Designed miniproteins, single chains, continued (5). Designs and how they scored, part 74

Each design is a single chain, and the fold is of that chain. pLDDT is the mean over its residues in the fold that is shown.

## One batch from the design tools (miniprotein)

Design m18553
Fold by ESMFold2-Fast:
Structure m18553 (fold): chain A 76 residues (1-76)
Amino acid sequence: DKEKINEFFKGLYELVKEETKKLAEGEISEEEFEKAIREYIEENLPSLPQKMQDLIKQNFEKLLETLKKEGEVLKK
């Protein structure tokens, strides 16, 4: 379902934008940031086709590692 895929990525984009602002302002920890993104993915991923779920799981694990490393730099 193309609509569900679009809603998933729109929600994820808005969440990342909001949480990145909070992280940059020192309102949340890197761990809280990672948890928020991971929880969104885990809650919404099952609604997507299996091939999309597999692609997202592989790419978002790498994305989370990258964001975690960048978050450490932003905390300084």
Scores: mean pLDDT 73

Design m18554
Fold by ESMFold2-Fast:
Structure m18554 (fold): chain A 81 residues (1-81)
Amino acid sequence: MEEKREKAEELYEETRRAYAQMQAGKLSPEEQREAARIGSKAAQLYLDLAKQSSPEEGKEFREKAEQALEMALALYRAAQA
């Protein structure tokens, strides 16, 4: 459980950094695709954590998963434009 949480937080922060760099025009399409993959993985881990948590605690993990997916989709779309 703790390892999954640490991994989710690591991948989420990596996705946030990549999203900020994309918005600054600093990422290549290849880097954007890789960052989108990382963000999708972060979202999957947070959804798994949400399923293992109380409804109240799971809400926070689902919100993190949603944010990770939104960043991943933006990165993926930027790479295809």
Scores: mean pLDDT 84

Design m18555
Fold by ESMFold2-Fast:
Structure m18555 (fold): chain A 84 residues (1-84)
Amino acid sequence: MSELEELETLLEILDKVIPLIKAGKVDEAIKILEEKAKDPSLSKTVRDAAKAVADALKTLSQEEAAAALEKLKGIVEGAIEKLK
């Protein structure tokens, strides 16, 4: 998996989980991230990132979780633009 493909995959995951957190479905967002962390079709880097985010969400409030993931999404989008 290329670095660009890893970042684009992370962006797709974030785009799916951020709306769930904003809707109060934090447990559902954590389940999606834990499933991605165990997905053998994804690179180790993407799986490790998904696990780290899932673990962080277990310690954060809904508002803190949403803000943290939106900030992470901005970082990922910026990295993708620099690689294009």
Scores: mean pLDDT 83

Design m18556
Fold by ESMFold2-Fast:
Structure m18556 (fold): chain A 120 residues (1-120)
Amino acid sequence: LKDKVVEALEQLIELLEKIIALTREHAAEAKAKGDEATAAAFEALAKDLEAIRAQLKDLLANIDNMEPKEAIEKAIALLQQAKAGIEATKAKSTDAKHKAELDIIIETIDKAIKRIEQIA
């Protein structure tokens, strides 16, 4: 069980790193187009996701000092926080393309939550 939790946390950290990179690309694109409000929203989201990724790394570093179930519950809570931040960013967007891109990220996080729930 513990080895599966370690593998899942490593995969979630990698997933968030990819989502953060994509979020920053969207921020840079919005800024290049003169959409400072959208750029600021994506930059804020990237910072929030970086904080969540750091907390997942802390869970991984402390895995030997906690029960597998506790690590799973904390990881799910962090993914739910990530999802909420993305949904909030989507709600502020007036661009249908940005909403569609954020929906793909939300679906990816939902799949990650379901995968980690199956480890328990």
Scores: mean pLDDT 84

Design m18557
Fold by ESMFold2-Fast:
Structure m18557 (fold): chain A 72 residues (1-72)
Amino acid sequence: SAAEEVRRALEAMGQPEAAERAARALEDGDVTTAREVVDEAYRKAMSVAAPEDVLAIARLAARAFAAIDRAE
């Protein structure tokens, strides 16, 4: 499911609290909140990222947004 894909992506990004919030928003049909939570988690992850992790974090964020887009 889209909620499971988003949860896995945000957990892999090191954002487990955001993962649960975004997944719950999608399960409730609140796509707008899910996008906002993913965007906030991505910005937070990027602000503390080591240079070698930047591409991996960007790819995880892209996967989360793609899953949300498919849920619409």
Scores: mean pLDDT 86

Design m18558
Fold by ESMFold2-Fast:
Structure m18558 (fold): chain A 81 residues (1-81)
Amino acid sequence: NREKALEFGRANRHLTEELAARVEAGEPEALALVERRREVQLRALAEDDDERAAVERALRELAEEGDEVARALLEQLEIAK
């Protein structure tokens, strides 16, 4: 679904800007989150139900670790299902 992929891309771009600010502030944990976020985004863009479920699980793990960006991105994926 192209529309869902575009919506996810726009949401991820905005959230990536927030995460980039944290990296610029010198947070090494934020850099690790950027790498994990990139993997999640690539898998979500595959538009496969199994991969989407795996992406949702990965985002839940990040959100449970206190990643507010992952929590917001998870909400966007749930809206776009």
Scores: mean pLDDT 63

Design m18559
Fold by ESMFold2-Fast:
Structure m18559 (fold): chain A 70 residues (1-70)
Amino acid sequence: SLSLGDMAEMMEELAKKNSGGMGEKYKRYAEELRKADETGEFDQETVEAMRFVAKILIEEGRFDAERPVL
């Protein structure tokens, strides 16, 4: 199972791999997930971010956690 922190980390990694509007969108989702993880507060933005993560995982048929290239 994925924690909110794990989901945020995945979005942060995707933000680094993507530029422009998609990179900004991934960064926004990462920030919302981090905020929810730290505060325990879930709003519509948090739910949308979680749903987006679930959609990626379903479409890929797996969790693809890429580590930053050193």
Scores: mean pLDDT 74

Design m18560
Fold by ESMFold2-Fast:
Structure m18560 (fold): chain A 65 residues (1-65)
Amino acid sequence: MSVEEALKAIAEALETEKDDAKIAEKAMEIYQKLSEEDRKKVQEIASKISEKGSTRKELAEGLRK
């Protein structure tokens, strides 16, 4: 799985799931499919987007770039 595919999958989970626990579970499944290096890249991108976005919708839109 690529970094871009992981970011899109996380964005989809943020848009479709209402439960934070389910979002975390989906994110963990995605992270397990990534190398350690790609996981760090996903976390860095998500962190930068979360500094600008305040809502789940804004975060999801940022991840879909």
Scores: mean pLDDT 72

Design m18561
Fold by ESMFold2-Fast:
Structure m18561 (fold): chain A 80 residues (1-80)
Amino acid sequence: NPVEELVRIYEEILRQPTREEMAEAIRRNLDRLTELKKQLTPEQVRELLREMLRVARELSGESEYAAEYAEVLEDKLAES
């Protein structure tokens, strides 16, 4: 399931303790993220946004980046 794999990868990225380690995690996963995103239907994109919002909200107490990302995801879901 590409949605579940994308959620797992993004959770791993958001759990990195520094912005530099997050950038490295993004780089390691970039090809796979690109491949998985191309496989998504519009319904799966909405499911991904909802699951990512859930993860970002859970991590927002531990990461300012996760809190900012949650707000971006809320805006995207309101438009989709």
Scores: mean pLDDT 78

Design m18562
Fold by ESMFold2-Fast:
Structure m18562 (fold): chain A 88 residues (1-88)
Amino acid sequence: EIDPETLEEIGRKIVRGEPLSEEQRALVEAEFEEREKNREKFIEERVEEKIKELGRELSEEEKERLRERVELAAEIADTLLRSMVEAA
């Protein structure tokens, strides 16, 4: 597992167009694989976090819609990050 601060540091290098070291590239690829393998768990944790932020009980339909939105957002973010890593 890569800590969030290290991942953000790598992300900043990518945004600045700085080349990643082989070690940093390997860490990013491992992180993507870990997220794909544990995607359902990460989505569930994010959904619970969002429910807590709302501070109210949600219906089962509202929870399902929230899960769908979180899943889509995660897929888009992961796709974008992967393409940026490949370009760097």
Scores: mean pLDDT 72

Design m18563
Fold by ESMFold2-Fast:
Structure m18563 (fold): chain A 80 residues (1-80)
Amino acid sequence: SVEDLIDPITNSKIVGTPFITSSGNVFDQDDLLSYLWLNRIPLEEAKDPVDGKPLSEADIAQLKPAFAEAVEAAVNKVLA
């Protein structure tokens, strides 16, 4: 059994896709993407919310498709 992981952003159990940063901090992917979007932080300028270290190129590459999809869905809802 996997131990219940707690998202540092929400202080709640990770129920979605877990995302592990290069610093070893674990987040719910959707919560992390929402945090970045709500704070208007582009992925290229994104930092780990726990320690403030810049996200690695590998972290950015993993988040890019999901972030682009989330932004597109939000824009389409506003335009429709």
Scores: mean pLDDT 74

Design m18564
Fold by ESMFold2-Fast:
Structure m18564 (fold): chain A 99 residues (1-99)
Amino acid sequence: SLEEKAREHLRKARELIGKAQEAYDAGDVEKTKKYLEEAVRHLEEAIRYAKEAGNPDLLREASALAETVAELAKKVGHPEIYERAQRLADEARRLAEEL
């Protein structure tokens, strides 16, 4: 189902955020950036599937995860991903409210 596809992408994003945090704590800036870039791609897919499924709870979850990505991107100095993650968080929140 579309909901299951959204949940799979959210699960992958959550795993990648965890790996990014571990890399950041180890001082590995390049690995942190790479994991955050992959997490953002999964969040974009999760938002697309959650919107098509009409599931506001999954959109709210995606918004919260995107906010976490933005915080890590700011800490590691990745402005492109910071801005992209903030846009995703705002979009997912707005879409959830419209459903």
Scores: mean pLDDT 92

Design m18565
Fold by ESMFold2-Fast:
Structure m18565 (fold): chain A 55 residues (1-55)
Amino acid sequence: KYTFTVTDAAGNTVTVSASSGEELMAKIAAQMAPGTYTVTVTIDGVEITVEVTVK
């Protein structure tokens, strides 16, 4: 199970748990308007920051 922290352009932060990147993208698309979001992924204690665009 993956834990992701999503930060929108306004600085609002939402923590989402997903089993896959596809599930995470679906949850972001359902909850957030189109735009660019910063996603922080924690895998085995390592933080990776990824920029995601929802159209």
Scores: mean pLDDT 69

Design m18566
Fold by ESMFold2-Fast:
Structure m18566 (fold): chain A 69 residues (1-69)
Amino acid sequence: ATLEDLKEMAKKAIEEARKAIEDGDKDLARNYVGILRTIGYAFIALGDFESAQEVFEEVERLEKEIKEL
């Protein structure tokens, strides 16, 4: 995958995780956060450490919101 493809995938995973949180679907939200975390590791593998850091910071924020559901 290209860096552009990974950025698009990350954006979609964040949007879907946010929707699941809004719907109160904790399991679905956790699944999308898992996908987002995998994308973060893919950014590391491709040497885009800045995008990886941004993704993992968003993972931490989403996990905190899910914990409050």
Scores: mean pLDDT 86

Design m18567
Fold by ESMFold2-Fast:
Structure m18567 (fold): chain A 69 residues (1-69)
Amino acid sequence: STVEQIKALVQAGKIEEAAKLLLESTDPNEVNLGLHLLGEKGRDLEEQFLQHPDPRVALSTQHYLLLLE
């Protein structure tokens, strides 16, 4: 995902679409931002992202969930 596309979606109020695009990213920082934008829904997706094939995404998700404790 591109930063400009995500910013455009957020500015248009399409927060769920922006979050979904961020969660599909290979950048752990973008995945964390996507989880944060989804709020409580991000916690419900933890099982899927902890099993993500990219270990950086899985680690980023684990770190984010620890911050919600």
Scores: mean pLDDT 65

Design m18568
Fold by ESMFold2-Fast:
Structure m18568 (fold): chain A 72 residues (1-72)
Amino acid sequence: SMEELLERIREIILRNAEYAAEVGVDEGRERLVREVGFAGTAAAKMKELLEAGASVEEAAEEGTRIAEETLL
């Protein structure tokens, strides 16, 4: 279902944010930029924010918001 897909996307975003918190923001940011570089609107916005110098946590929050808005 769309709800299950949204929850899976949220889990992926949270795991990347947790990884960044554990290993450091710069390393986590680089990994997240690679992982989100290939997906739709949510991932494109996350990548844009990360490249502009936003934190992994900020990018993850915005990506989750866009995914929820898009998938409902």
Scores: mean pLDDT 66

Design m18569
Fold by ESMFold2-Fast:
Order: structure tokens, then sequence, then C-alpha cells
Structure m18569 (fold): chain A 76 residues (1-76)
């Protein structure tokens, strides 16, 4: 079975606000969502920001689950 994988991570910094968008895909929407959220949180921490909000959206494309996690934080 295909294991979920991270296909992209984008970090945007605007002053003290950091926004991370992480995208994961897999056969299972829940597993893809967890992986996307973990990737977004890890990238936010690496940027020196504390998490203030996280959102995860899932969609299915040709039998593949796609998860997009958006994590927002403020720099310490």
Amino acid sequence: MAEPEVVGVHVEVDGDRVTVTAVARGADAEAAARLAEEAARAALEAAGAELTDVRVETAEVNGTALAVATATGRRR
C-alpha cells in the first residue's frame, strides 16, 4: 500500500506572523491529514514561531487523498 508523503511545504513570513502551508498525499485521508499537520507544525517550529492556529483540509483526486495543512504562528 502507498504510504502517505509530503509533496510540498511553503513558509511565508510577514512581520512577526509566520504561515506554513504543507501538502501531503496518500491512499488514506486521515493519514495524509496527520502527516500534513505534522509537517506544518515542524516547519513553524523551525522558523522560530509559536503555533496560534492550525487548519487541515482534505480532498480526493483520482482515488488519492490530498491534505493541506495551514499553520499560523507568531515569532518569539
Scores: mean pLDDT 81

Design m18570
Fold by ESMFold2-Fast:
Structure m18570 (fold): chain A 66 residues (1-66)
Amino acid sequence: MSLDELSKLRVEAIKNRDIDKARYYTRQAVRRLEELSRRQNRPGIADAAREAEDIDDSVIKELEKQ
């Protein structure tokens, strides 16, 4: 599964309030970006992945409270 596909599925899961799927796709995307960062020695990729994860976690946390 491509990173773009994972990002789209993540957004769709958040929109549908499917917390479990949203967390799963976010985690998978972050893992793939961290692996890419390590393999290419480009730390900026990992930083971007963590920033996206923090945003998604914030949204998911709000959905859980509702």
Scores: mean pLDDT 71

Design m18571
Fold by ESMFold2-Fast:
Structure m18571 (fold): chain A 78 residues (1-78)
Amino acid sequence: SPMEKEQEEIKKQLESLLEQARQAILEGDIEKFNQLLAEIQALIKEMTSKFPLDTVEEILKSIQPLVDEVVEAARALA
């Protein structure tokens, strides 16, 4: 369905942004990291506005390992 395609595209965009955020941390580019975090937050907000909660939870669960890697890397810089 069109909604399923939109879900897949948003998930791919989240994965891409999370990988970019992780890379920005590794490069020490805190300005870029903060910009990418704002973009990730905006996509999550869009996702929660467009999709059922169960669908949002499943997508977030599927990307959790990548989120954890970004959080751990960011925490190490604090």
Scores: mean pLDDT 83

Design m18572
Fold by ESMFold2-Fast:
Structure m18572 (fold): chain A 62 residues (1-62)
Amino acid sequence: SEFDALVERVAASISSPLPRSEIARRIRDTALALAKAFRVPMSEGIVNLARTIVEIDLRASE
């Protein structure tokens, strides 16, 4: 799907010791949670917001 392709592309842009599949999973889960919470359709904007949240969380766990 376009959503899965976008998540994989965004995950590939993050530098992390975690496997890319784990980064992609976290972005996917976060994006789906955001879309549900805000009651909006999935969009590139939501996926980019999810990426930012995942990046902040990864940095905070160091």
Scores: mean pLDDT 82

Design m18573
Fold by ESMFold2-Fast:
Structure m18573 (fold): chain A 120 residues (1-120)
Amino acid sequence: SEEHILVARHMLILLKRLAEVLNNKKLEEIVKKYEELFDEYVNKGLPLEEFLKRVRELAKEALEEVSKLASPELVEALRAALEKALKVLADEKPTEEQIKEFEEAALKLVKLMEEEEKKK
């Protein structure tokens, strides 16, 4: 689905920026695994159900790592963005409202990442 690809791509951009902001090698490795998985989904015919299953595992690993490094506010913003992204990916026909909820959560995460970058 076009909506699934757009949301998954947006999450890739967010996770790459988060890894750069936190300057953490383990998070960079998690992001690389997600990028490879996204390429398999878009270009190599990986089924959406298998993509979703593997993304859930990577999301859990990312949250566990970020919780050791970042403010509680940033961790919660990441959790919210991941949860809303996974809701879109789990729905066969995602609604405009579900996509908007993800975009709002993503914008909040971006704002918090920008504030962390400025404090250093």
Scores: mean pLDDT 87

Design m18574
Fold by ESMFold2-Fast:
Structure m18574 (fold): chain A 85 residues (1-85)
Amino acid sequence: SELEKLIEEARKKLEEIAKEKGVDETLVRTARSAIDGLRTEAEVHKLSIEAAREVLELILELVEKKVDPLELGEKVSLKVRELHE
């Protein structure tokens, strides 16, 4: 499915960012969980492919900025809430 392709691409980009920028392991694990959890969130909340892409892009942006894991979790939860009806 298109969603599975987006999730797989995001997982690959996350691993590349983690290696290149020396990202904290806790942040990488939190981001990986958020990416994997998006499959369930997209199904439950009827997210469009465009909405799912926005959430994945936000996760990767926050990892590149090396935010606190709690901040990533909070911002992702808010974004998912904003994008469902």
Scores: mean pLDDT 82

Design m18575
Fold by ESMFold2-Fast:
Structure m18575 (fold): chain A 85 residues (1-85)
Amino acid sequence: SIEEKLKELEEKISKLPEEHQEELKKLLKKLDELAKKNGVKEEELKKLKVELKEAFLDYVTSEDVAVQVGAKLRMIGVFLDVELS
């Protein structure tokens, strides 16, 4: 379930350095604000939050530049999806 996936991601995020946790919190707040502006439904917003959290984890934990770039593009894609929905 999405709720189970969010719980798993939250546990992984809690193990990150505080600076990365704060950065993700800012991104999630921006996503919430854009979703509200664009009338995104709660179920879809939960899916977007999963994708954003997964991409952020890849971005901050990978030592591979290609993985970091791909993760950054996935995060940008989440915000574009909200704008285009």
Scores: mean pLDDT 84

Design m18576
Fold by ESMFold2-Fast:
Structure m18576 (fold): chain A 67 residues (1-67)
Amino acid sequence: SAEVLARIEAALLLAGLSREVARQLAEILVSMFGGDLARIAPALRQLLEEAGVPAERVEPAVATLLA
């Protein structure tokens, strides 16, 4: 959904990713998991960790997605 897509984009932007990358990754996550935040949240965490984002930014981003 557009709402879930926007929430993932906001979380990725908070984590420090560019708007273009955040939009592309949000679309991929929605295509894989739909609107299932319980599945998106651990995938988002793994993706940010693999991208080298420090824990101090990962935790607020995941919290923002789930709020």
Scores: mean pLDDT 83

Design m18577
Fold by ESMFold2-Fast:
Structure m18577 (fold): chain A 92 residues (1-92)
Amino acid sequence: MTLKEQIEKLKKKGLESDDPEEIIRIVAELAFYANLTDDPEFVKAAIEVVKKAIEKGLLDEQELRVAYVTIRASTELSTNPEIKKILEEFEK
């Protein structure tokens, strides 16, 4: 499986899920791969999943906070400028 196929598979599962616990787990898995690979595509996928869950009204205030902290904690020490830009855009 290519990294691209792995991102798309996880993103699709997150976008199709109506379970907040599953959505948070998928976001955590995408954030883990972002940290491991330093690939901004995993960060973009995690953010897209969170935004879709917000649109669907699936995440409460605490679950949203967990998702934000998870993405941030996994990418905070990244020196990749694209990842930094994505995080800044997401937090605004």
Scores: mean pLDDT 79

Design m18578
Fold by ESMFold2-Fast:
Formats: C-alpha cells, sequence, structure tokens
Structure m18578 (fold): chain A 61 residues (1-61)
C-alpha cells in the first residue's frame, strides 16, 4: 500500500515540475484517496498527508 501511494505522490510532483497541472492533480488526488482508505491502519500521519496532497491537487485546479 505505502509504496503505491508514494509512487503516486512522487509522480504528481514530477508532473507538477513539468507543468502538467492536470496530471499532477490527478496523481495527488489518487494518493490522497489511498491515504484516506488506509488511515485506520497508518494513523494520524496518513490523514495529514491525505489532506496535504488533496490541497495541493486543488491548488493546481
Amino acid sequence: MASRITSLALRGVALQLEGDDRGAAREFREAAELYRESSSVDGEKARELADFYEERAARLE
């Protein structure tokens, strides 16, 4: 689970640096959703990261 979430987040950052705001937003939103689904397992840090990436995705739109 964590490796997939990390991959999505890193891809989102890479796309954002390339100027692909839509691609970056999509990757960040998927990462945020996976963090939320796993929050009961990962704990409070997972929820904080989910909120962070969703906010980042929203700012790109």
Scores: mean pLDDT 74

Design m18579
Fold by ESMFold2-Fast:
Structure m18579 (fold): chain A 90 residues (1-90)
Amino acid sequence: MAQAGLELRRLLEEAAAFFERALQELGPDETLQRALERVRELRRELEAIGAAGQDVRLPISLQEWLDRKREEVEELLRRAEEVVKERLEE
């Protein structure tokens, strides 16, 4: 069922773990905190769609949403990697 949804959920879990670890290692950082908050928001949206998607919705409309959210998570990860690199000053 909805393999794309499972992939997005896994990506969100990995992203959340990455942001949490980065915050633990670097201390408070607004960019990382906002990224973690956004990932948590996306996870809640995905859960809400899963719970309320009892309607006969076509996978294509869900697929479009999943593609957009995947792109957003990838952008958040890229920004977080930039922040981590700068903070470590390597």
Scores: mean pLDDT 72

Design m18580
Fold by ESMFold2-Fast:
Structure m18580 (fold): chain A 83 residues (1-83)
Amino acid sequence: MEKAREKFRELYEAAGGRKDLVPNVALLAAIEVTRENPSEETKKKAVDVAVEFLREAGLSDEQVQLAKTAIEKAVDNVLKKKK
């Protein structure tokens, strides 16, 4: 959990703290976290952390739901390629 949050923070800072890039940061961090330990449990944790991160950044409920759907699809694709 904490390791996932650190990855989100790292990528957000690398993007210069730009709120318009928060959905992209959340997507990339969720993909990386799931790729490191590809499992349904990790997918759920990565998505949950991404949703928290998006809400803390001040996105609307609609924006959070759209980003959540995109993130879920992306991490599902990572799981389909599990080694």
Scores: mean pLDDT 75

Design m18581
Fold by ESMFold2-Fast:
Structure m18581 (fold): chain A 68 residues (1-68)
Amino acid sequence: MLSEEEKERMVESAIEAAKAGDLVALRAGLHEMRRNLSDEEFREALERILEVAEGEARELIEKELASI
């Protein structure tokens, strides 16, 4: 199990990938979050990323939110 600090770093990394439009890094981050976060924590993380995501990154996050 990841620590709360490690979980937060994971979410922050995904937020930065979304801001940069780095879909490869964002997809990798989503995969790791899905493995290491509860459904509730994952939903909260996706909502945080959605605040800064645009274009294709936003579409990716919206699809993930619809799946949980």
Scores: mean pLDDT 83

Design m18582
Fold by ESMFold2-Fast:
Structure m18582 (fold): chain A 76 residues (1-76)
Amino acid sequence: APPLSEEEREKRYAELPKLLAEDYAANPDMSEAERKAMEITAELIRNEDVELMRKLASESESPEEAVKLVEEIKKK
């Protein structure tokens, strides 16, 4: 896959909260863990916490794991 430029990454990060909100609205049967994970992810993107977002992308495969990882980090 072609690598993203820094400008393209910044643009996508800025648009991610909107895309997540649209995906959330299209999927009302989403589990509580998935909803919480999306809310946390949207907050991290809004706050430009790029390092934490990258860690979530590399270390979590499920919404439940993502929520647990973020909660552990936020407690520090």
Scores: mean pLDDT 62

Design m18583
Fold by ESMFold2-Fast:
Structure m18583 (fold): chain A 67 residues (1-67)
Amino acid sequence: LSEEAKKIIKTIAKKTGKSEEEILEMIRKALKGPEVTKKVAIKELAKASGLSEEEIEKLIKDVEKTL
């Protein structure tokens, strides 16, 4: 993952109380599902963390490159 993606995942982990690994697993699972599931995951992660959907998209794009 890029340094930017790592910072985003750490922010989500701190704000949600989940581990960085749990968040990565949630994203990987969403990416293997239909496109609508990915869009829902982006909105939910943004809402739960207080980050923008654009910041979550950067994290997801980086995770997609590791698949």
Scores: mean pLDDT 78

Design m18584
Fold by ESMFold2-Fast:
Structure m18584 (fold): chain A 84 residues (1-84)
Amino acid sequence: MEELFEEAMELVKRGLSALEAAQLLGEKRGRGVTAEQVRDGTTDESRAARGAAKVLSAEASGFSDEELEYFREHPDAEGRFVKR
């Protein structure tokens, strides 16, 4: 399971979401990999990247500073702002 996170981290660094990485790893490993497992193993990089992406996307959409702060604290609460 841990080596799955190493490959997932590379995919996330390439711009894939945790869900996409989980799907690819699940196919290679014969399933059993969830987006939550990928996020848990690559959380720091994934959350930081999602937080930054949400801030940029939300600001482009005209969100307030208070709303952007909420997204930074809860990066998975409205994950659809970044990727579904």
Scores: mean pLDDT 57

Design m18585
Fold by ESMFold2-Fast:
Structure m18585 (fold): chain A 93 residues (1-93)
Amino acid sequence: MPSKEEIEEFLSTLSPEKRKALLDKKVDYTNPVTGEVFKDMDTITALLIKGYARKEYDKLHPEKIYEDPVTGKKFHSIEELAKHIEEWVKKNA
């Protein structure tokens, strides 16, 4: 699988349509606690969201709303989004 840095760099060159297609990629994510495999919520998706938010922030967006593509919920920080994703994975194990 690509590294976080490779994902962030690749994402910066993609059009919105191509970014959408990449985020819709299904990858096996294994919960280290329960051993459950997730098909629709994966580590790559979480990393891409985090990378995208960081790149957008570097473009002088003083206020950015981060949205979970799975639940549609919106957050005012990338840390809140990451926490929500982790909690979602635990609940839907």
Scores: mean pLDDT 51

Design m18586
Fold by ESMFold2-Fast:
Structure m18586 (fold): chain A 59 residues (1-59)
Amino acid sequence: MRKITAAEGAAGLRQALAAGQPASPAGVGRGLHDATGVPELSDEEGRAAGSAALTGEDQ
């Protein structure tokens, strides 16, 4: 995933945290992947998604 909407990232992060997932970059990436249900997400894309959700980076 290269184009993650900030709103989607924030919603996924909040959902993962509500489910008791840790708010760490690695933990959020894995939790966000499961929470948003993104199919066929690679480990690198999962990590990028977690970082984007935490920082709200835009490119």
Scores: mean pLDDT 55

Design m18587
Fold by ESMFold2-Fast:
Order: sequence, then structure tokens, then C-alpha cells
Structure m18587 (fold): chain A 86 residues (1-86)
Amino acid sequence: SEKLKKAGELIEKLRELAGEFGEMGDFDKAKEAVKAIELIEYGILNDDQDVLDLASDALDKFKTAKTNDQKYELAKELIEKIKKVL
């Protein structure tokens, strides 16, 4: 489905973000990006449409983010939103 494709694209972007923070030694930010990936994957495994909708919206916001810090704030927001619907 289109939502699954978007969730996969967001996981890839979050993985890149975690790698970049890891290379900079910013392990706390890298861990938050990984946490976002784990919550999205949990939603995929449970066919949770609310999680897939949140991931889709987050991907669109990631496309407008220009810095890793902006992407990090979006990842934190996504984590909090997913926790509210699980």
C-alpha cells in the first residue's frame, strides 16, 4: 500500500539520521531516531492504520526539514504521537 511505502521511506530517512548523529558522537539523538524506527515497525507489524497515518504525515514534514536538528525534533514529535495511539 502507499502508506506502507511511505513508512518504509521514513524508516530509511530515520536510519540515515541515526547514522549521522552516531558519526558525530551524538548518541542520545541517534537513540531517539532508532526509537522512532522501532515504533513505526511495531505499527507495521500490528497493521496499525493510526501509526501508518502518523508516519505518512511525518515523512511529508521531513521533506521540508533542512537540518538534522529539525529532523530530530520531528522524530521526537512522532514518538509522542505514536505513543498516544498505541
Scores: mean pLDDT 89

Design m18588
Fold by ESMFold2-Fast:
Formats: sequence, structure tokens, C-alpha cells
Structure m18588 (fold): chain A 83 residues (1-83)
Amino acid sequence: AMDYDPSKEEEVVKKLSEAIKEVAEETPELSEKAKEAARLLAEKASEDADSIREAMESMNLSDEEKKQVMEVVAKAQEKVAAE
């Protein structure tokens, strides 16, 4: 079974990173801060969840910007899951 494999995780992370960038670019209502946060998440997709959370918190996003970033990530995850 190939459920846990570093090479498979690396491929999934790469696909997620690319999907986050695509969804962010296709979302015209994203604020500049939300777009920056989405790019940062895409770049840090290979890092642990705590590092990603801290990066988002350090960007001092509003609740609306956090919601926008979470929607971008959710759409990116759906794209990866559909492939």
C-alpha cells in the first residue's frame, strides 16, 4: 500500500501548491493581502500545519481575508482530490 510514502506526499504537496496559486489567480475578489497569504501558503505547503498557521497569523489578516484564503485552499484541495 502506498498510503504513506515521502515521494507521494511530495507530489501531493506540489499539486496542492500549484492548485492554490491557480485558484487565487482565478479569484478576482481576493484582497492583495489575501493573495499574498495564498501565495505564502502555496510556498509553505511542504511545511507543517503549525508553520503555515503561524505564517498566516503573522500577516495580520482580517476575518474576511482569512475566510477568502480558506476558501481558496478549500477549492485547491477539491481540485487535487478530483484528480
Scores: mean pLDDT 70

